# Designed miniproteins, single chains, continued (4): the designs that were tried, part 86

Each design is a single chain, and the fold is of that chain. pLDDT is the mean over its residues in the fold that is shown.

## One batch from the design tools (miniprotein)

Design m14974
Fold by ESMFold2-Fast:
Structure m14974 (fold): chain A 82 residues (1-82)
Amino acid sequence: SMMNQIRDLSNQGTDNISQAIQAINNGDIDSARQYISQVQSIIDQMSSLRSQSTGFNRDVAQGTIDNFQQQIDIIQQRISDI
């Protein structure tokens, strides 16, 4: 179902964000960049699902995209400050 696809992508994105943060904390900037790239791919997939969704599902997909983009921006800023 659409909701299951949104949920599964949301979980994958959250996991990749967590891994990126752990990589930065360990000084592994290359791994952090790879995890950020995975989150960007997930945002692209979520954007596709959002375009196919209506009502509540579309709002959930959009909120997830916005949250992941904010997290990427924060992580990229942290990398730039190293």
Scores: mean pLDDT 88

Design m14975
Fold by ESMFold2-Fast:
Structure m14975 (fold): chain A 86 residues (1-86)
Amino acid sequence: GPMEEEFIRRVAELAAEAARARAAGDELSAEIHIGMARLYLGVMRVIGAPEEVIERAEQAGKDAIRAEGARLGLSEAEVQALIEAL
């Protein structure tokens, strides 16, 4: 539904912002944005969103980190650290 699509979009946007912050050397901003993405995933679980929707949101976040990381020249280790923090 519209709420699930909005959560998926927000997780992806926040994850992308975390990767951009990391590329800029802003570790605190990266941590805040990845934490916010994780908060949206946690809220989806608490409200009983279908597991498929939660998995789509998590995958969208991981894909956004990989895409922004590749675009901005983050190392594989930096990309993996952001994915693991999600």
Scores: mean pLDDT 90

Design m14976
Fold by ESMFold2-Fast:
Structure m14976 (fold): chain A 87 residues (1-87)
Amino acid sequence: EKEKQERINRILDEFDKEAEKLTKKHQEALKKGDVEEAKKYVEEFREKGEEGIKRLEEAGASEELLEKVREGVEGGVEVLEEEVKKA
């Protein structure tokens, strides 16, 4: 039980770090006016989110946690896409 929760927490921490890095790269691309590069980071964010959800499912995460993470990933993608539209 505790080992399972530690594994889930590790997966969440890894995704959070990847999401932060991708968000920074996305902002840097937008500052340079490279909209195509910014769009690539939106897709990478989505892909990493989907990978994270799959890893959480394999680790035995609850359905409630999986739904919350899916909503977070979708919300993150929407924010990044809106920033691209404004650029």
Scores: mean pLDDT 84

Design m14977
Fold by ESMFold2-Fast:
Structure m14977 (fold): chain A 102 residues (1-102)
Amino acid sequence: SMEKVKELLEKIIETLKQAIEAVRNGDRDKAIELMKKAIELVTKVHREMEKAGLLTPEQKALFDEIYNSLAEAITAVRNGDYDRAIELLEKAIELVKKLLEL
């Protein structure tokens, strides 16, 4: 399941990069769809790690920050705050990369 976790984390990063491009292109609906897909993938990784009993307090804090950043990014896109949405998505990518290193 660790190999599966790594593959899912890499898919999350690629999905978030696609979301940034959708925001840059002004494709609001596509951006929100991709962010929701990223949340589903993050939830799947979180659940896999919980089932394995491998979720450290540091990893739990990273998941909470990722969820908060993605929720705020969706709100930013809905409000037309595209620069803030990109900043929050880039933050989410860096947080996912930290999970990949643990």
Scores: mean pLDDT 89

Design m14978
Fold by ESMFold2-Fast:
Structure m14978 (fold): chain A 96 residues (1-96)
Amino acid sequence: NQQVSQRFLDISNQYQSQGNTEMSLFYRSLSYLSSGDYQQAIDTSQTLIQRFPNSRLVPAAYSILSTAYRQLGRDDLAQQYQDLSDQLQQELDRTN
């Protein structure tokens, strides 16, 4: 959805201007996912996971990877990343 993609892009740019790279990458991934730029959603989400591996956003980033890979016909990877997202979210919810 173009309107949703633009809102996520605006949010991403606001976080980037504040020096919040973690939140900026997250909303940028959502913007790409919403516009159908699935490869860029994957690349950006992987960058978030690599740079901020202990972030509370990591489960959500894996969920973005899952959705993007499903749209690209990679059901194997989509399921793997969804399972990782669910497991890590449960661990975060249990710990806090």
Scores: mean pLDDT 88

Design m14979
Fold by ESMFold2-Fast:
Structure m14979 (fold): chain A 115 residues (1-115)
Amino acid sequence: SKEDVLNQAEKEIQRQIAIEQTHADLLRMAAEVDKYFQDPQEVIDALEAHAQEEQKHAQEYQKILDELKQTGDVKSAIDKTIDLEKEIIEEHKHMPSLVERYNKTISKLKDIKEK
């Protein structure tokens, strides 16, 4: 049903928000550990920058979710989520396992959109 498709889209976007937020939190924890052990500042700065980027992704997914809840426009929400995931893939093209995970999510989102 249309409600089932909406619920599937919401759950998938919520899952992506949770993943990006958890990754950001873990990267911030790694930066604090590295500060405690007096690791190179370049390593700490890189972890903090990566955490900020993952936090930004979580915020962009949240905007898509908020718009989906307001409009019920599943197609628009899925298209925007796929576009964001393609951007993330481009940023992480040297991490094949991460690229594979996002490509599987894109495939799942396309399946939801076709229902």
Scores: mean pLDDT 87

Design m14980
Fold by ESMFold2-Fast:
Structure m14980 (fold): chain A 86 residues (1-86)
Amino acid sequence: MKEVEKEIEEKVKELDELAEKEGAERHEKGLTGGQAEVLKEYGKIIEETFGEKVELKNREDFVELMGKIFGDKELTEELREVLEKS
C-alpha cells in the first residue's frame, strides 16, 4: 500500500518533469502529448492493481481517481499541488 502511494507520487513528478523538459504550455484540458501517454500507463497500473477499468483523459481525471482510490483528500490535494507546481 505505502509503496503504491510513493510510486504514484513519483509518476506525478515525472509528469511535471516531462512538461518542463518539453517547454510547452499545457492544453486547455491540462496535459501535453507526452503527459497523455504517461497517464495511459497510470490507468493500466490502476486497472491491474484495483481491478477497475479506467481511462485517464486529463490531469483532473487522474487527480480525482487517485483521491477516490486512497480515500484521502490530503493526498488528492498534494497530487494536484505537484501537478500545478510545474
Scores: mean pLDDT 58

Design m14981
Fold by ESMFold2-Fast:
Structure m14981 (fold): chain A 64 residues (1-64)
Amino acid sequence: GISAEEAAKAVEEAVRAAKDAEEAQRAGTRSLARLGSQLDTDEEKKYVAEVASKAGREASEKLG
């Protein structure tokens, strides 16, 4: 497994690498699906899901 902080960082990085809102949304979803299986607790999964949601929303507003 990985830490919630490491997973959140990876999700944010994937979203930031996207060039448009659609790509950012897909990157966030894919990253969360992959990393969620590596998290140990429901609290960690919830935290990373919240980070993914926030990053995706921010990217959508900024990129289109």
Scores: mean pLDDT 76

Design m14982
Fold by ESMFold2-Fast:
Structure m14982 (fold): chain A 85 residues (1-85)
Amino acid sequence: MKEKLLEGLDEIAEEARRVGSKEEAELAVEIAELLKRAIEELGVETALEIYRAAVEAVAASGITDPVEALRLLKRRLEEGIEAAK
């Protein structure tokens, strides 16, 4: 499952580069890299729990701008990873 998840994150980042703005694509790549690092350091289950919490926080924020939403997602992922160390 780990390899399959890492491949899926690479595919998501590549898709974002095709359809999003440059800023959206850069943030999507940074988020994918951060999540890959979390999977490697903390394990798949913990990384997915952190990601889920971050996504829920973004959804609850009411942010409609995709760049601002991705920045919040990245920040929440960084905070969750640091707290799990």
Scores: mean pLDDT 76

Design m14983
Fold by ESMFold2-Fast:
Structure m14983 (fold): chain A 82 residues (1-82)
Amino acid sequence: TKEELLKKLREAIKAQNAVESYNYAVRILAQELGVSESTIRKELNKIFDPNAPQEEKDRALELSGRMTKLIIKVSEELKKEE
């Protein structure tokens, strides 16, 4: 469930585990968009693809921004919890 994934993301961020934090953020975003994790990862890779149209790069940057905002939000919530 989304709540279980969010709990796992909180645990990963609290442990300062960057790899797990990234993996759970990808899973949460994939679930929100109704796509697979591999679909999210492939879309994110378009940021660095010189052959990708600008529209595809812009979408990939938006996805990257959503992941970054999620991690920052959870990190700030954890800081308030002490």
Scores: mean pLDDT 81

Design m14984
Fold by ESMFold2-Fast:
Structure m14984 (fold): chain A 68 residues (1-68)
Amino acid sequence: GSMPTVKVLATSETLSGEEIAAIIEGLGGEVIEIVDEHRVVANILKNAFEGVKEFMATSFGIELEEIK
């Protein structure tokens, strides 16, 4: 597709990898891998990234970090 994405590591101290993955998918992200109990790798649309990052941090305590 023509829309750029950013690859992210999503981390939570309290939510499982499956719960993090479900939240990402619900926000229109693409889950690549559930890394472990509290970490998920996903692609998020670049134009949505700032809003998704803020929403996940404030609503769920999930931290999004850009990775390569």
Scores: mean pLDDT 86

Design m14985
Fold by ESMFold2-Fast:
Structure m14985 (fold): chain A 72 residues (1-72)
Amino acid sequence: MKLKITLLIEDGVVVDVKVTGTDPVIARVAEKELREALVGKSAEEGKKLAEEIAANISRQTGAEVTVEVVEL
C-alpha cells in the first residue's frame, strides 16, 4: 500500500492537508485525521508531525508513506 501526505503551506502555516493512496477509504480517513491534527500548525511543526505520523503508519502497516510540501 502507498500513501502520499501533501501539506499545503501558506505564509508559514499549514492551511490544508491532502492524502492520496492506493486505498481511497484509508486515504480519506488519514486526510481527515491529519487535517484536524496539522491545520493551523506552523510549517516547521506540521512537517515534523507529518513525518512522525508517516513513520508510525509505515511501521504499523508496512505501507510506503511519503510526505510532500507544497508552498502556496
Scores: mean pLDDT 82

Design m14986
Fold by ESMFold2-Fast:
Formats: structure tokens, sequence, C-alpha cells
Structure m14986 (fold): chain A 80 residues (1-80)
């Protein structure tokens, strides 16, 4: 239970941090709106899958999607 809650919280945190950086980059003209929406979509899909697996009690699946989210968030942060 505690691990699933931490996975959900971490997924939301990563999405907020990476999403915020992508939004700021787009506002400053460093990223196109279409590219911003594409990257936000990918982050949201991974975060939602991690949270859904955690709710289902699939801790291994939740950790797999969290790892993919962490990798995607880092790529997004490095792109801006």
Amino acid sequence: MEENQKIAQESLRLMQEAGGRLLEAARQGRLSPSEMFRQLRELNELAQKAIEKAREGDVEGAKEYLKKLEEKAQEALESV
C-alpha cells in the first residue's frame, strides 16, 4: 500500500516538474506548441499507466511505468 502511494505521488511530481519546464519553454518560444503537447501527452500517458497499475496492486507494472516516466521526464528536461 505505501509503495503504491509513493509511486503515484512520484509519478505526479515528475509529470508536474517536466510538464512545467515544457510549458515554460513553449511560453519563451524555445519549444513549439505542437512539440510541447506531444511531450506532455507522452508524460501523461506514462504517469497514468503507472498510477493505474499501482491502483490495481500491480507493483511491478507500476514500477516499470514509473521508470519509463523518469527516463522520459529527464529527456524532456534535457530538450529545454
Scores: mean pLDDT 81

Design m14987
Fold by ESMFold2-Fast:
Structure m14987 (fold): chain A 62 residues (1-62)
Amino acid sequence: SAHAEEAARAGEEAARAAGASGGGSKLGDWMPQQLAEAGADIETAARAGARAGRASAGMPDV
């Protein structure tokens, strides 16, 4: 449903923001390889966040 998709996107966005906060604070000091690895970790967190968001959207909205 549109609600479930919206919740999944919100969860994914929140996970990406959390990952970026934890790993991206000093971008100028990071090597390209370290940035690529951080990106992969953020992607994994984003997928977990999207899954959690979809699960939450399955609950009744009462």
Scores: mean pLDDT 56

Design m14988
Fold by ESMFold2-Fast:
Structure m14988 (fold): chain A 87 residues (1-87)
Amino acid sequence: GGAGSYYGSFLTAAVSLENQGPEYGPQAELLRRTADAYRRAYDLGLQGSKAGATGSDEEAQKLYEEFRKAQEEADRLGQEAADELDK
């Protein structure tokens, strides 16, 4: 679950579409962008956890807020990719 799991799923889907033919290039690119967005959210979540563990509560709160925004953006891109594949 979470951003790391979604990163892997979207990356695998992108590679599968790329292997099916060049007609799926635009859809594969959307899936790769979605994977990258989830990876960014995952990285921010890890940084926030590390800041919290070191007693940097202010930095941890800032990083968790950035994580939430990154996750929202990734979810938006994931929905756009799903909508494009449904056409």
Scores: mean pLDDT 80

Design m14989
Fold by ESMFold2-Fast:
Structure m14989 (fold): chain A 76 residues (1-76)
Amino acid sequence: SMREQLMEAIWDVARGSNPPGLVSKDDVLSVLEKFGVDVERAREIIDEIMKETGSDYFDSRQLDRLIDRLEELGLL
């Protein structure tokens, strides 16, 4: 599925530049842009989730929440 391809791409990018098991906002946005997601709208959603979680990074569970919200809003 597109979701599985997106998740794999995000974690592939995360491996070289982020703490283990975590991915930064900039790396997530870069992958979303390559998948044709509206970067401005994605940035707003990412900032909202980061505010809710109190984290500067996404773990796998937080990334699932992000993708769920993108799908709910018709951005994926």
Scores: mean pLDDT 82

Design m14990
Fold by ESMFold2-Fast:
Structure m14990 (fold): chain A 94 residues (1-94)
Amino acid sequence: DEIEKLKKEVKELEEKLDKETDAEKIKELNDKLIEKLFELAKIRNTLNEEQYKLFEAMVNNELEKLPEEDQEKAKKMIEALDRMAEVQAEANKK
């Protein structure tokens, strides 16, 4: 199952990101995570239009194109990812 394989790769990237102490590597891991999430969306072209638009909006930073409820979910996810990256980067800079 290619979808489950990509989901596993996403989780593995998230785990690596949580353990990484190098700010440059944190950025690289974030870039890979975003790419894998978009690849997952593309392979999942069985998804409805709303789900595809959610991933596209997240990758392209076009959240305002989403329905209000989906905007809330997308913003929460992006805020969590940004906060994680900032916390890791700040820990590395100390």
Scores: mean pLDDT 71

Design m14991
Fold by ESMFold2-Fast:
Structure m14991 (fold): chain A 100 residues (1-100)
Amino acid sequence: MTLEELEELAKRAEAPLERYTERVRALEGSAAEKARAVAEATPNERAREAILEGIRENKPVRGLLLAVLEEAGVSEEELELAERIMELLEKGDLEGAEKL
């Protein structure tokens, strides 16, 4: 992925990220409860499934971030790469994430 492609993706992700952030802020409860409520209000089937999968894996925040990327219109390959980067960041492996 080039820097220009990453910047364009960031611009496309800004609106869905803001919508998801505002929805989460309006809700009470655990991260999983908030993610479930966001999923129920999400009309995009792929984005909804990403959130539900994240909840099943006990990673609701990752599910929400993957849903933002899905709504930004990333490819399946880019989504898989983003998931791998998030896994490395969750483990504290910044060097591994930078090499992807």
Scores: mean pLDDT 74

Design m14992
Fold by ESMFold2-Fast:
Structure m14992 (fold): chain A 58 residues (1-58)
Amino acid sequence: MEPSEEQIRQMIIYQLKVNRELGLSQSEQIEQLKGLGIDVTRAELSYLRPEAEAAKLT
């Protein structure tokens, strides 16, 4: 199965969520994604919030 553009985007977002738990703000995460060529709004980060909460259980 070839990785879709959306799958790659989600993988990068997930990776940056780990950095957020280290004390990075949402703005810093958005800027990192922008640097990678992925444009994400604060609303999109909020949409992925349940996934970030589930990761905390790990």
Scores: mean pLDDT 60

Design m14993
Fold by ESMFold2-Fast:
Structure m14993 (fold): chain A 77 residues (1-77)
Amino acid sequence: APGWVQVGSKTVKPGETVTVTNTGSENSILGILATPLSGKGLPSSATSGPLAPGATLTATVVGHDEPVNAVGYAKPV
């Protein structure tokens, strides 16, 4: 089975929203991994079920008091 493919990344402040879109032609599980830039604290994650092309996963960054590196992932199904 295909593994997770990184589809984007950005620096996001606490309380800001991250959106990942299925830009592929196949149904995919979408994921977001938010990692603190200082390396302190635990990463936050969110995953979807299978989503059609053009569908989105949106998550608000919580549990951090510093900027995080938010990385979007897609896994075709």
Scores: mean pLDDT 78

Design m14994
Fold by ESMFold2-Fast:
Structure m14994 (fold): chain A 68 residues (1-68)
Amino acid sequence: MLTEEEVEEERKRYEEFLKEVLEKTKPSESFADVLEKGLEEEMSLEEAAKREREVQELLRKREEEEKK
């Protein structure tokens, strides 16, 4: 019952269960919408972090130049 295949199925069941619960209590957003939003936000976070780092590097260089 605790096999690799079973763990995957259990994960799917868990996800399906979550979806069902979400559908029961979805006031105006379907689980699909929630998933899509989460996906966008998560990816945005990674990109934002990467971009923020780039900006920070640029800012640091500029600060050093200003300092001379």
Scores: mean pLDDT 61

Design m14995
Fold by ESMFold2-Fast:
Structure m14995 (fold): chain A 81 residues (1-81)
Amino acid sequence: MALSEKAKEYAITVFEGLAFAFRAHGDEERAKLFEEAVERIKKITTLEEFKELLKELKEKYPDLKELFDDILEQVEAINAL
């Protein structure tokens, strides 16, 4: 399924916000992770590619699983519009 520009814009905005928040709190490792994820999202064209990215991120950071699941739910909702 194609990833709409609105769903993609939402995902980028959320990940940029998370990168900023982690950097502001001194978490450089997570800030860089989310900054790199933003660059990957910019190149993604399908919802399936976005789901694969989130699966990879959940495996690396299982403590953020609920956050990634919430982001995916919102991206899917926007993409269905």
Scores: mean pLDDT 85

Design m14996
Fold by ESMFold2-Fast:
Structure m14996 (fold): chain A 80 residues (1-80)
Amino acid sequence: SKEEAIARVEKLTEETKEFIKKVLDEEEYEKVLKELEEDTKYVIELLKKETDPKKQEELVATYEHLLEDFKKGLELKAKS
């Protein structure tokens, strides 16, 4: 359902915020958290407007993939 899709995006966002706080220094993570919150808000607004359940699932899957790629990029930067 749309409600389940929104809840999944919110959960993914909270997990990503916790990851950011573990990997980045406080000065850097405040900016990154703001950008993440803006991206999440945009995705949730798209989900609210989407009436096709399959497109809702695709939007969630796409955002999950983007967040995983983002986390991978942060880990690589932290190890350098």
Scores: mean pLDDT 83

Design m14997
Fold by ESMFold2-Fast:
Structure m14997 (fold): chain A 93 residues (1-93)
Amino acid sequence: DEKKKEEIEKLEEEIRKLVEEALRLQAEGVTADEERKKELAEEIRKIMEEIAELQRKILLLEGKEELAKSLSDEELVELAIERLAEKRRKELA
């Protein structure tokens, strides 16, 4: 159980870093030219796919196999962001 919790915590930390990078790239995209915007969109897409994969691994570690199989990559990203926000709320409490 402790080993499982440590693995989940490491995956959640990876997701946090990827979310921060995606937000940075989105901010850069606001002032970028059309060519750079396309490059940034592709990098953000790859980051979102990686977040989805990490969140799926967390669900599998938690024994939520059906949920891991049924959620789309977009739903996994949304779940990852929601869980990250909840973790921060618990840290502040």
Scores: mean pLDDT 84

Design m14998
Fold by ESMFold2-Fast:
Structure m14998 (fold): chain A 87 residues (1-87)
Amino acid sequence: SDLEKALRLGQLAEEALRRGDLDTAQRYAAFALVYYLLAEGERRGDAESVAIARQALEQLRATTDPAEQLAIALEALRQIRELVAAR
């Protein structure tokens, strides 16, 4: 499931951080956040949040820059936060 992917990627980010690999930690954290947002959108039946998370996942796969990956994940979170606030 997307939730299981998010949790596993989060664990990998923590392991990378422990060994001082900040780039790898940032990459895993970005993917973990987006998979978590996807899982939460699916759980709530929120088609708009799911679409934002899916697009963010495609953007994450299109870049190898960890800073860009984090920015993509945080932008997806920001868009979903605004959708939730508008309801």
Scores: mean pLDDT 89

Design m14999
Fold by ESMFold2-Fast:
Parts: structure tokens; C-alpha cells; sequence
Structure m14999 (fold): chain A 117 residues (1-117)
């Protein structure tokens, strides 16, 4: 649903601006790059076109993803919502997580499965 994607982009932009004000690990430049990348993805989706992100845009997305993951694990609901949307964007663009992030995700998944046993 195109309207749902537009709302998700706008909500995520607002969350990222607040994140920048409260978390000095997120620079103004990194925030701008991620916002521009999300707007590029939204435009391509509306036009039915493929989108290719630059290496700088991909690295900025990965950096923000790591910070949002940490905050979401601490109970930040806004960070959790932004993390879910960025995860969907990264998966749709086939952006690989680094091996450390993949190992952490595997560990968290295994711990969850072990609790259900």
C-alpha cells in the first residue's frame, strides 16, 4: 500500500531527527544521508523502478540500524518501530548485515527458541 510506505518514511524521518538530538553517535550528516536514502526508496517504489543505493548510503543505513537495535533492546518503542521499517527496507534491497550482526541475530533467535523448549 503506497500510502502506508509514505507514512512509514515520514514517521521514521521524525524518529531519526529525535534520535540525533539524544544520541551523539548519530551525526547530522548520517541522519541526512539515511533520510535521503529512504526518500529515494519511496520515489522508486511509487514509480515502479529499481533503486540502487551508494556505498555511503548503505553504510549510513547499517550504522543507524545498529543504534536503533540497541535502543529497541532497551525498551524504546519508537526505535523499535523505526528498526522494523529499516529492516524491511534493507531486506528488500538485499543489503547484507555484517557477520557480527548476523551472529548476534542468530544468538537472539537461538535464545528465544531455547525458552520455548
Amino acid sequence: EPEALEVAVEETKEILERLRETNPEVSEETTRIVIEALEKVLKANKEGKDVELSEEEIEALKHVYRILRKLAEQGDEEARRALQFLSAVMLSLEIPADEEELEELRKLSQEFVDELS
Scores: mean pLDDT 72

Design m15000
Fold by ESMFold2-Fast:
Structure m15000 (fold): chain A 83 residues (1-83)
Amino acid sequence: SPVEAFRKRLEEEYKRVKEILDNMAKKYPEYKDEFDKIRAEMEKAVELAGGDEASLQEAIDRYRKAMEEFNKLLKKVNEKKKA
């Protein structure tokens, strides 16, 4: 089903993003708490997406928000490294 295909894609994407988050937290321990918080929010969104179909849109919105925060934090880390 399209919903099952979407859930599998989201789980595979989270697996890749989680590895990047864990590596960034090790490389920049001063931002570990921020990366860990983003990871926890993404993990909750993936868990929510695995539930009923009524929760799927909320799961997508939560995951998208966590990805936006991740991208903002990456820009902040890169700017601090260049300064």
Scores: mean pLDDT 83

Design m15001
Fold by ESMFold2-Fast:
Structure m15001 (fold): chain A 92 residues (1-92)
Amino acid sequence: PLAPVTDERIERMIANEEAFLRALDPAQAASVARGNAKGAETLGLPEEFVERYRELADRFRQTTDPKAREAVIAEFVEVTRETLEWIRERQA
C-alpha cells in the first residue's frame, strides 16, 4: 500500500520538484525526466504519461535559455500533478 495521495501531498511534491529541477543543469534535469518516464512505465501508468516525460527529457537537454527552461519545468510539474491525480483516482 502506497501512502494516500492527498491534495497537500501533491502540492508539497510539486513545490519540491520545482525547486529541485531549478537547481539542476540541463543534462541532470533530462536524467530526472527519463527516470520519471521509466518509473511511470514500471508502475503501469498510461502510455501518455510515459511519452510526455520522454519528450520533456529531450526538451530539458535542448533548452539552455532560462525563460524557456522555466516553461519546461512548469510543463514537467503539470505532468507530475496529472500522474499523481491518476494514481489518487485509483486508490479507491
Scores: mean pLDDT 82

Design m15002
Fold by ESMFold2-Fast:
Structure m15002 (fold): chain A 57 residues (1-57)
Amino acid sequence: NEAAERAGRRGAEAAAGLTGEGALTAGMSVQKEVRELGADEEFARRAGEEAARAGGA
């Protein structure tokens, strides 16, 4: 799902430079957006985790 992949990547880039709770919140937002784009739960969760990690969470 290319749209979900793009959303996850953009979320990770947006989360870069955030710290603590901000990074975690960004990860949760990415997970929700990716789910809404029709990705499965596992993919959405991984995308959220990737975004949170990019921000140092």
Scores: mean pLDDT 71

Design m15003
Fold by ESMFold2-Fast:
Structure m15003 (fold): chain A 83 residues (1-83)
Amino acid sequence: MKLSKEVIDEAVKAIEKESTLPPEQRKILADIYRELLSLPKEQRPKTIVLTGPLAADPTLAPEIEKWLKKYIDPNIKVVAPAA
């Protein structure tokens, strides 16, 4: 396999132990990772949408996108649309 499960697991471990994000934002990033990892690579979405009050934080979406691009897919995008 070209995409290593071990590399993705290392990313999840880093988020859980060494993430620079606040606890609430770290939980969201971990939840997104777990959701994407539960899907076959071919079925993973290229766009992740943040909803609710988290969509109001302009720093959250770029940080989540950075981590997902590094370990999941360089074409993945995280957006926070206005309600």
Scores: mean pLDDT 65

Design m15004
Fold by ESMFold2-Fast:
Structure m15004 (fold): chain A 97 residues (1-97)
Amino acid sequence: MEERVREAVERLERALREELPSLPADAAAALESDLEGTREAARRVLETDASVEEEVAAILLAVGLAIEARLNGAEKVAEAAEELRRALLELVRQREA
């Protein structure tokens, strides 16, 4: 599950790099900022004994990024963010089992 989260973050970074040149400047800046926050939150979940609050925050950031990307027509970023959300949720579920 940790590997799936790492792969999802890499996919998200690649998706943004691919779609960035086709986005309006304001949308590009917003998505870059949101991705940076989401990446850091996912890293916290992977590299530390994350609290439930940190796990929830990472999932919510991935959800927000997917919504923002979809509103701006960044379909690959939205799909990658949805995969990250699913990967984070499964990691959290596995840790509780």
Scores: mean pLDDT 83

Design m15005
Fold by ESMFold2-Fast:
Structure m15005 (fold): chain A 64 residues (1-64)
Amino acid sequence: MMDALAQMSQLAAQAVRTGDWEAARAQMLAIAKQYGLPESVVDTLLTQARLAREDSARRRAIAA
């Protein structure tokens, strides 16, 4: 359970860096199915990571 969330969080962080959201989501869904977690957990983690990326990009644009 805890290991599944850690793995999914790591994949979401990689998606923030690479922009490969499709591959990250597919891998996270596989982990969620393995541990019996609802798909909503995957969507929540990806949404949080995506919003953090957008906020970071906006802050850099303002600072530049």
Scores: mean pLDDT 75

Design m15006
Fold by ESMFold2-Fast:
Structure m15006 (fold): chain A 62 residues (1-62)
Amino acid sequence: MGIPKEVAKKLGLGELPEAPEENYAAVDAGRKIRAIGDELEGQLAGVGEYLELEKEYKREQA
């Protein structure tokens, strides 16, 4: 069952008092931290995989 868009807005979907900017700043900071974490995790996974592959390559040559 859906909620009418107007009711959702009115009841709280986007209804912040008078400090949406502060809320936005906090949310934006959280999102950036999360995005950086995801990027770092991806990079870390890639680095780990790359290092394992390089070890294998060097081991084969040794």
Scores: mean pLDDT 60

Design m15007
Fold by ESMFold2-Fast:
Structure m15007 (fold): chain A 100 residues (1-100)
Amino acid sequence: DEEEKYREELKKLIEEAKKIASGESELVQMFLKATAKLYAMIKYNDPRVDELLESSAKALGLEELYKKLREALKNGNLEEALKIAREIAEIVEKRAEEAK
């Protein structure tokens, strides 16, 4: 069952992202988990991945960072993808603080 295998690997990657994000802020943890999910989606040719990346880029106005994230994910470079995701999360946190 390919769908079951995909779900199992997705769960494993999310747990790895949680371990890497241990001690980080809630927003950083959320972005790293989402990035691990996107990595699994690309590996299993999930057609939703491009729409999710484009909609997120547009909503946050971070098109250049999301372009780099997409390239890292498509190249199978999870470490670089997680690094970019942390940078995105930090920008979002700063914007939230400035909006108070």
Scores: mean pLDDT 80

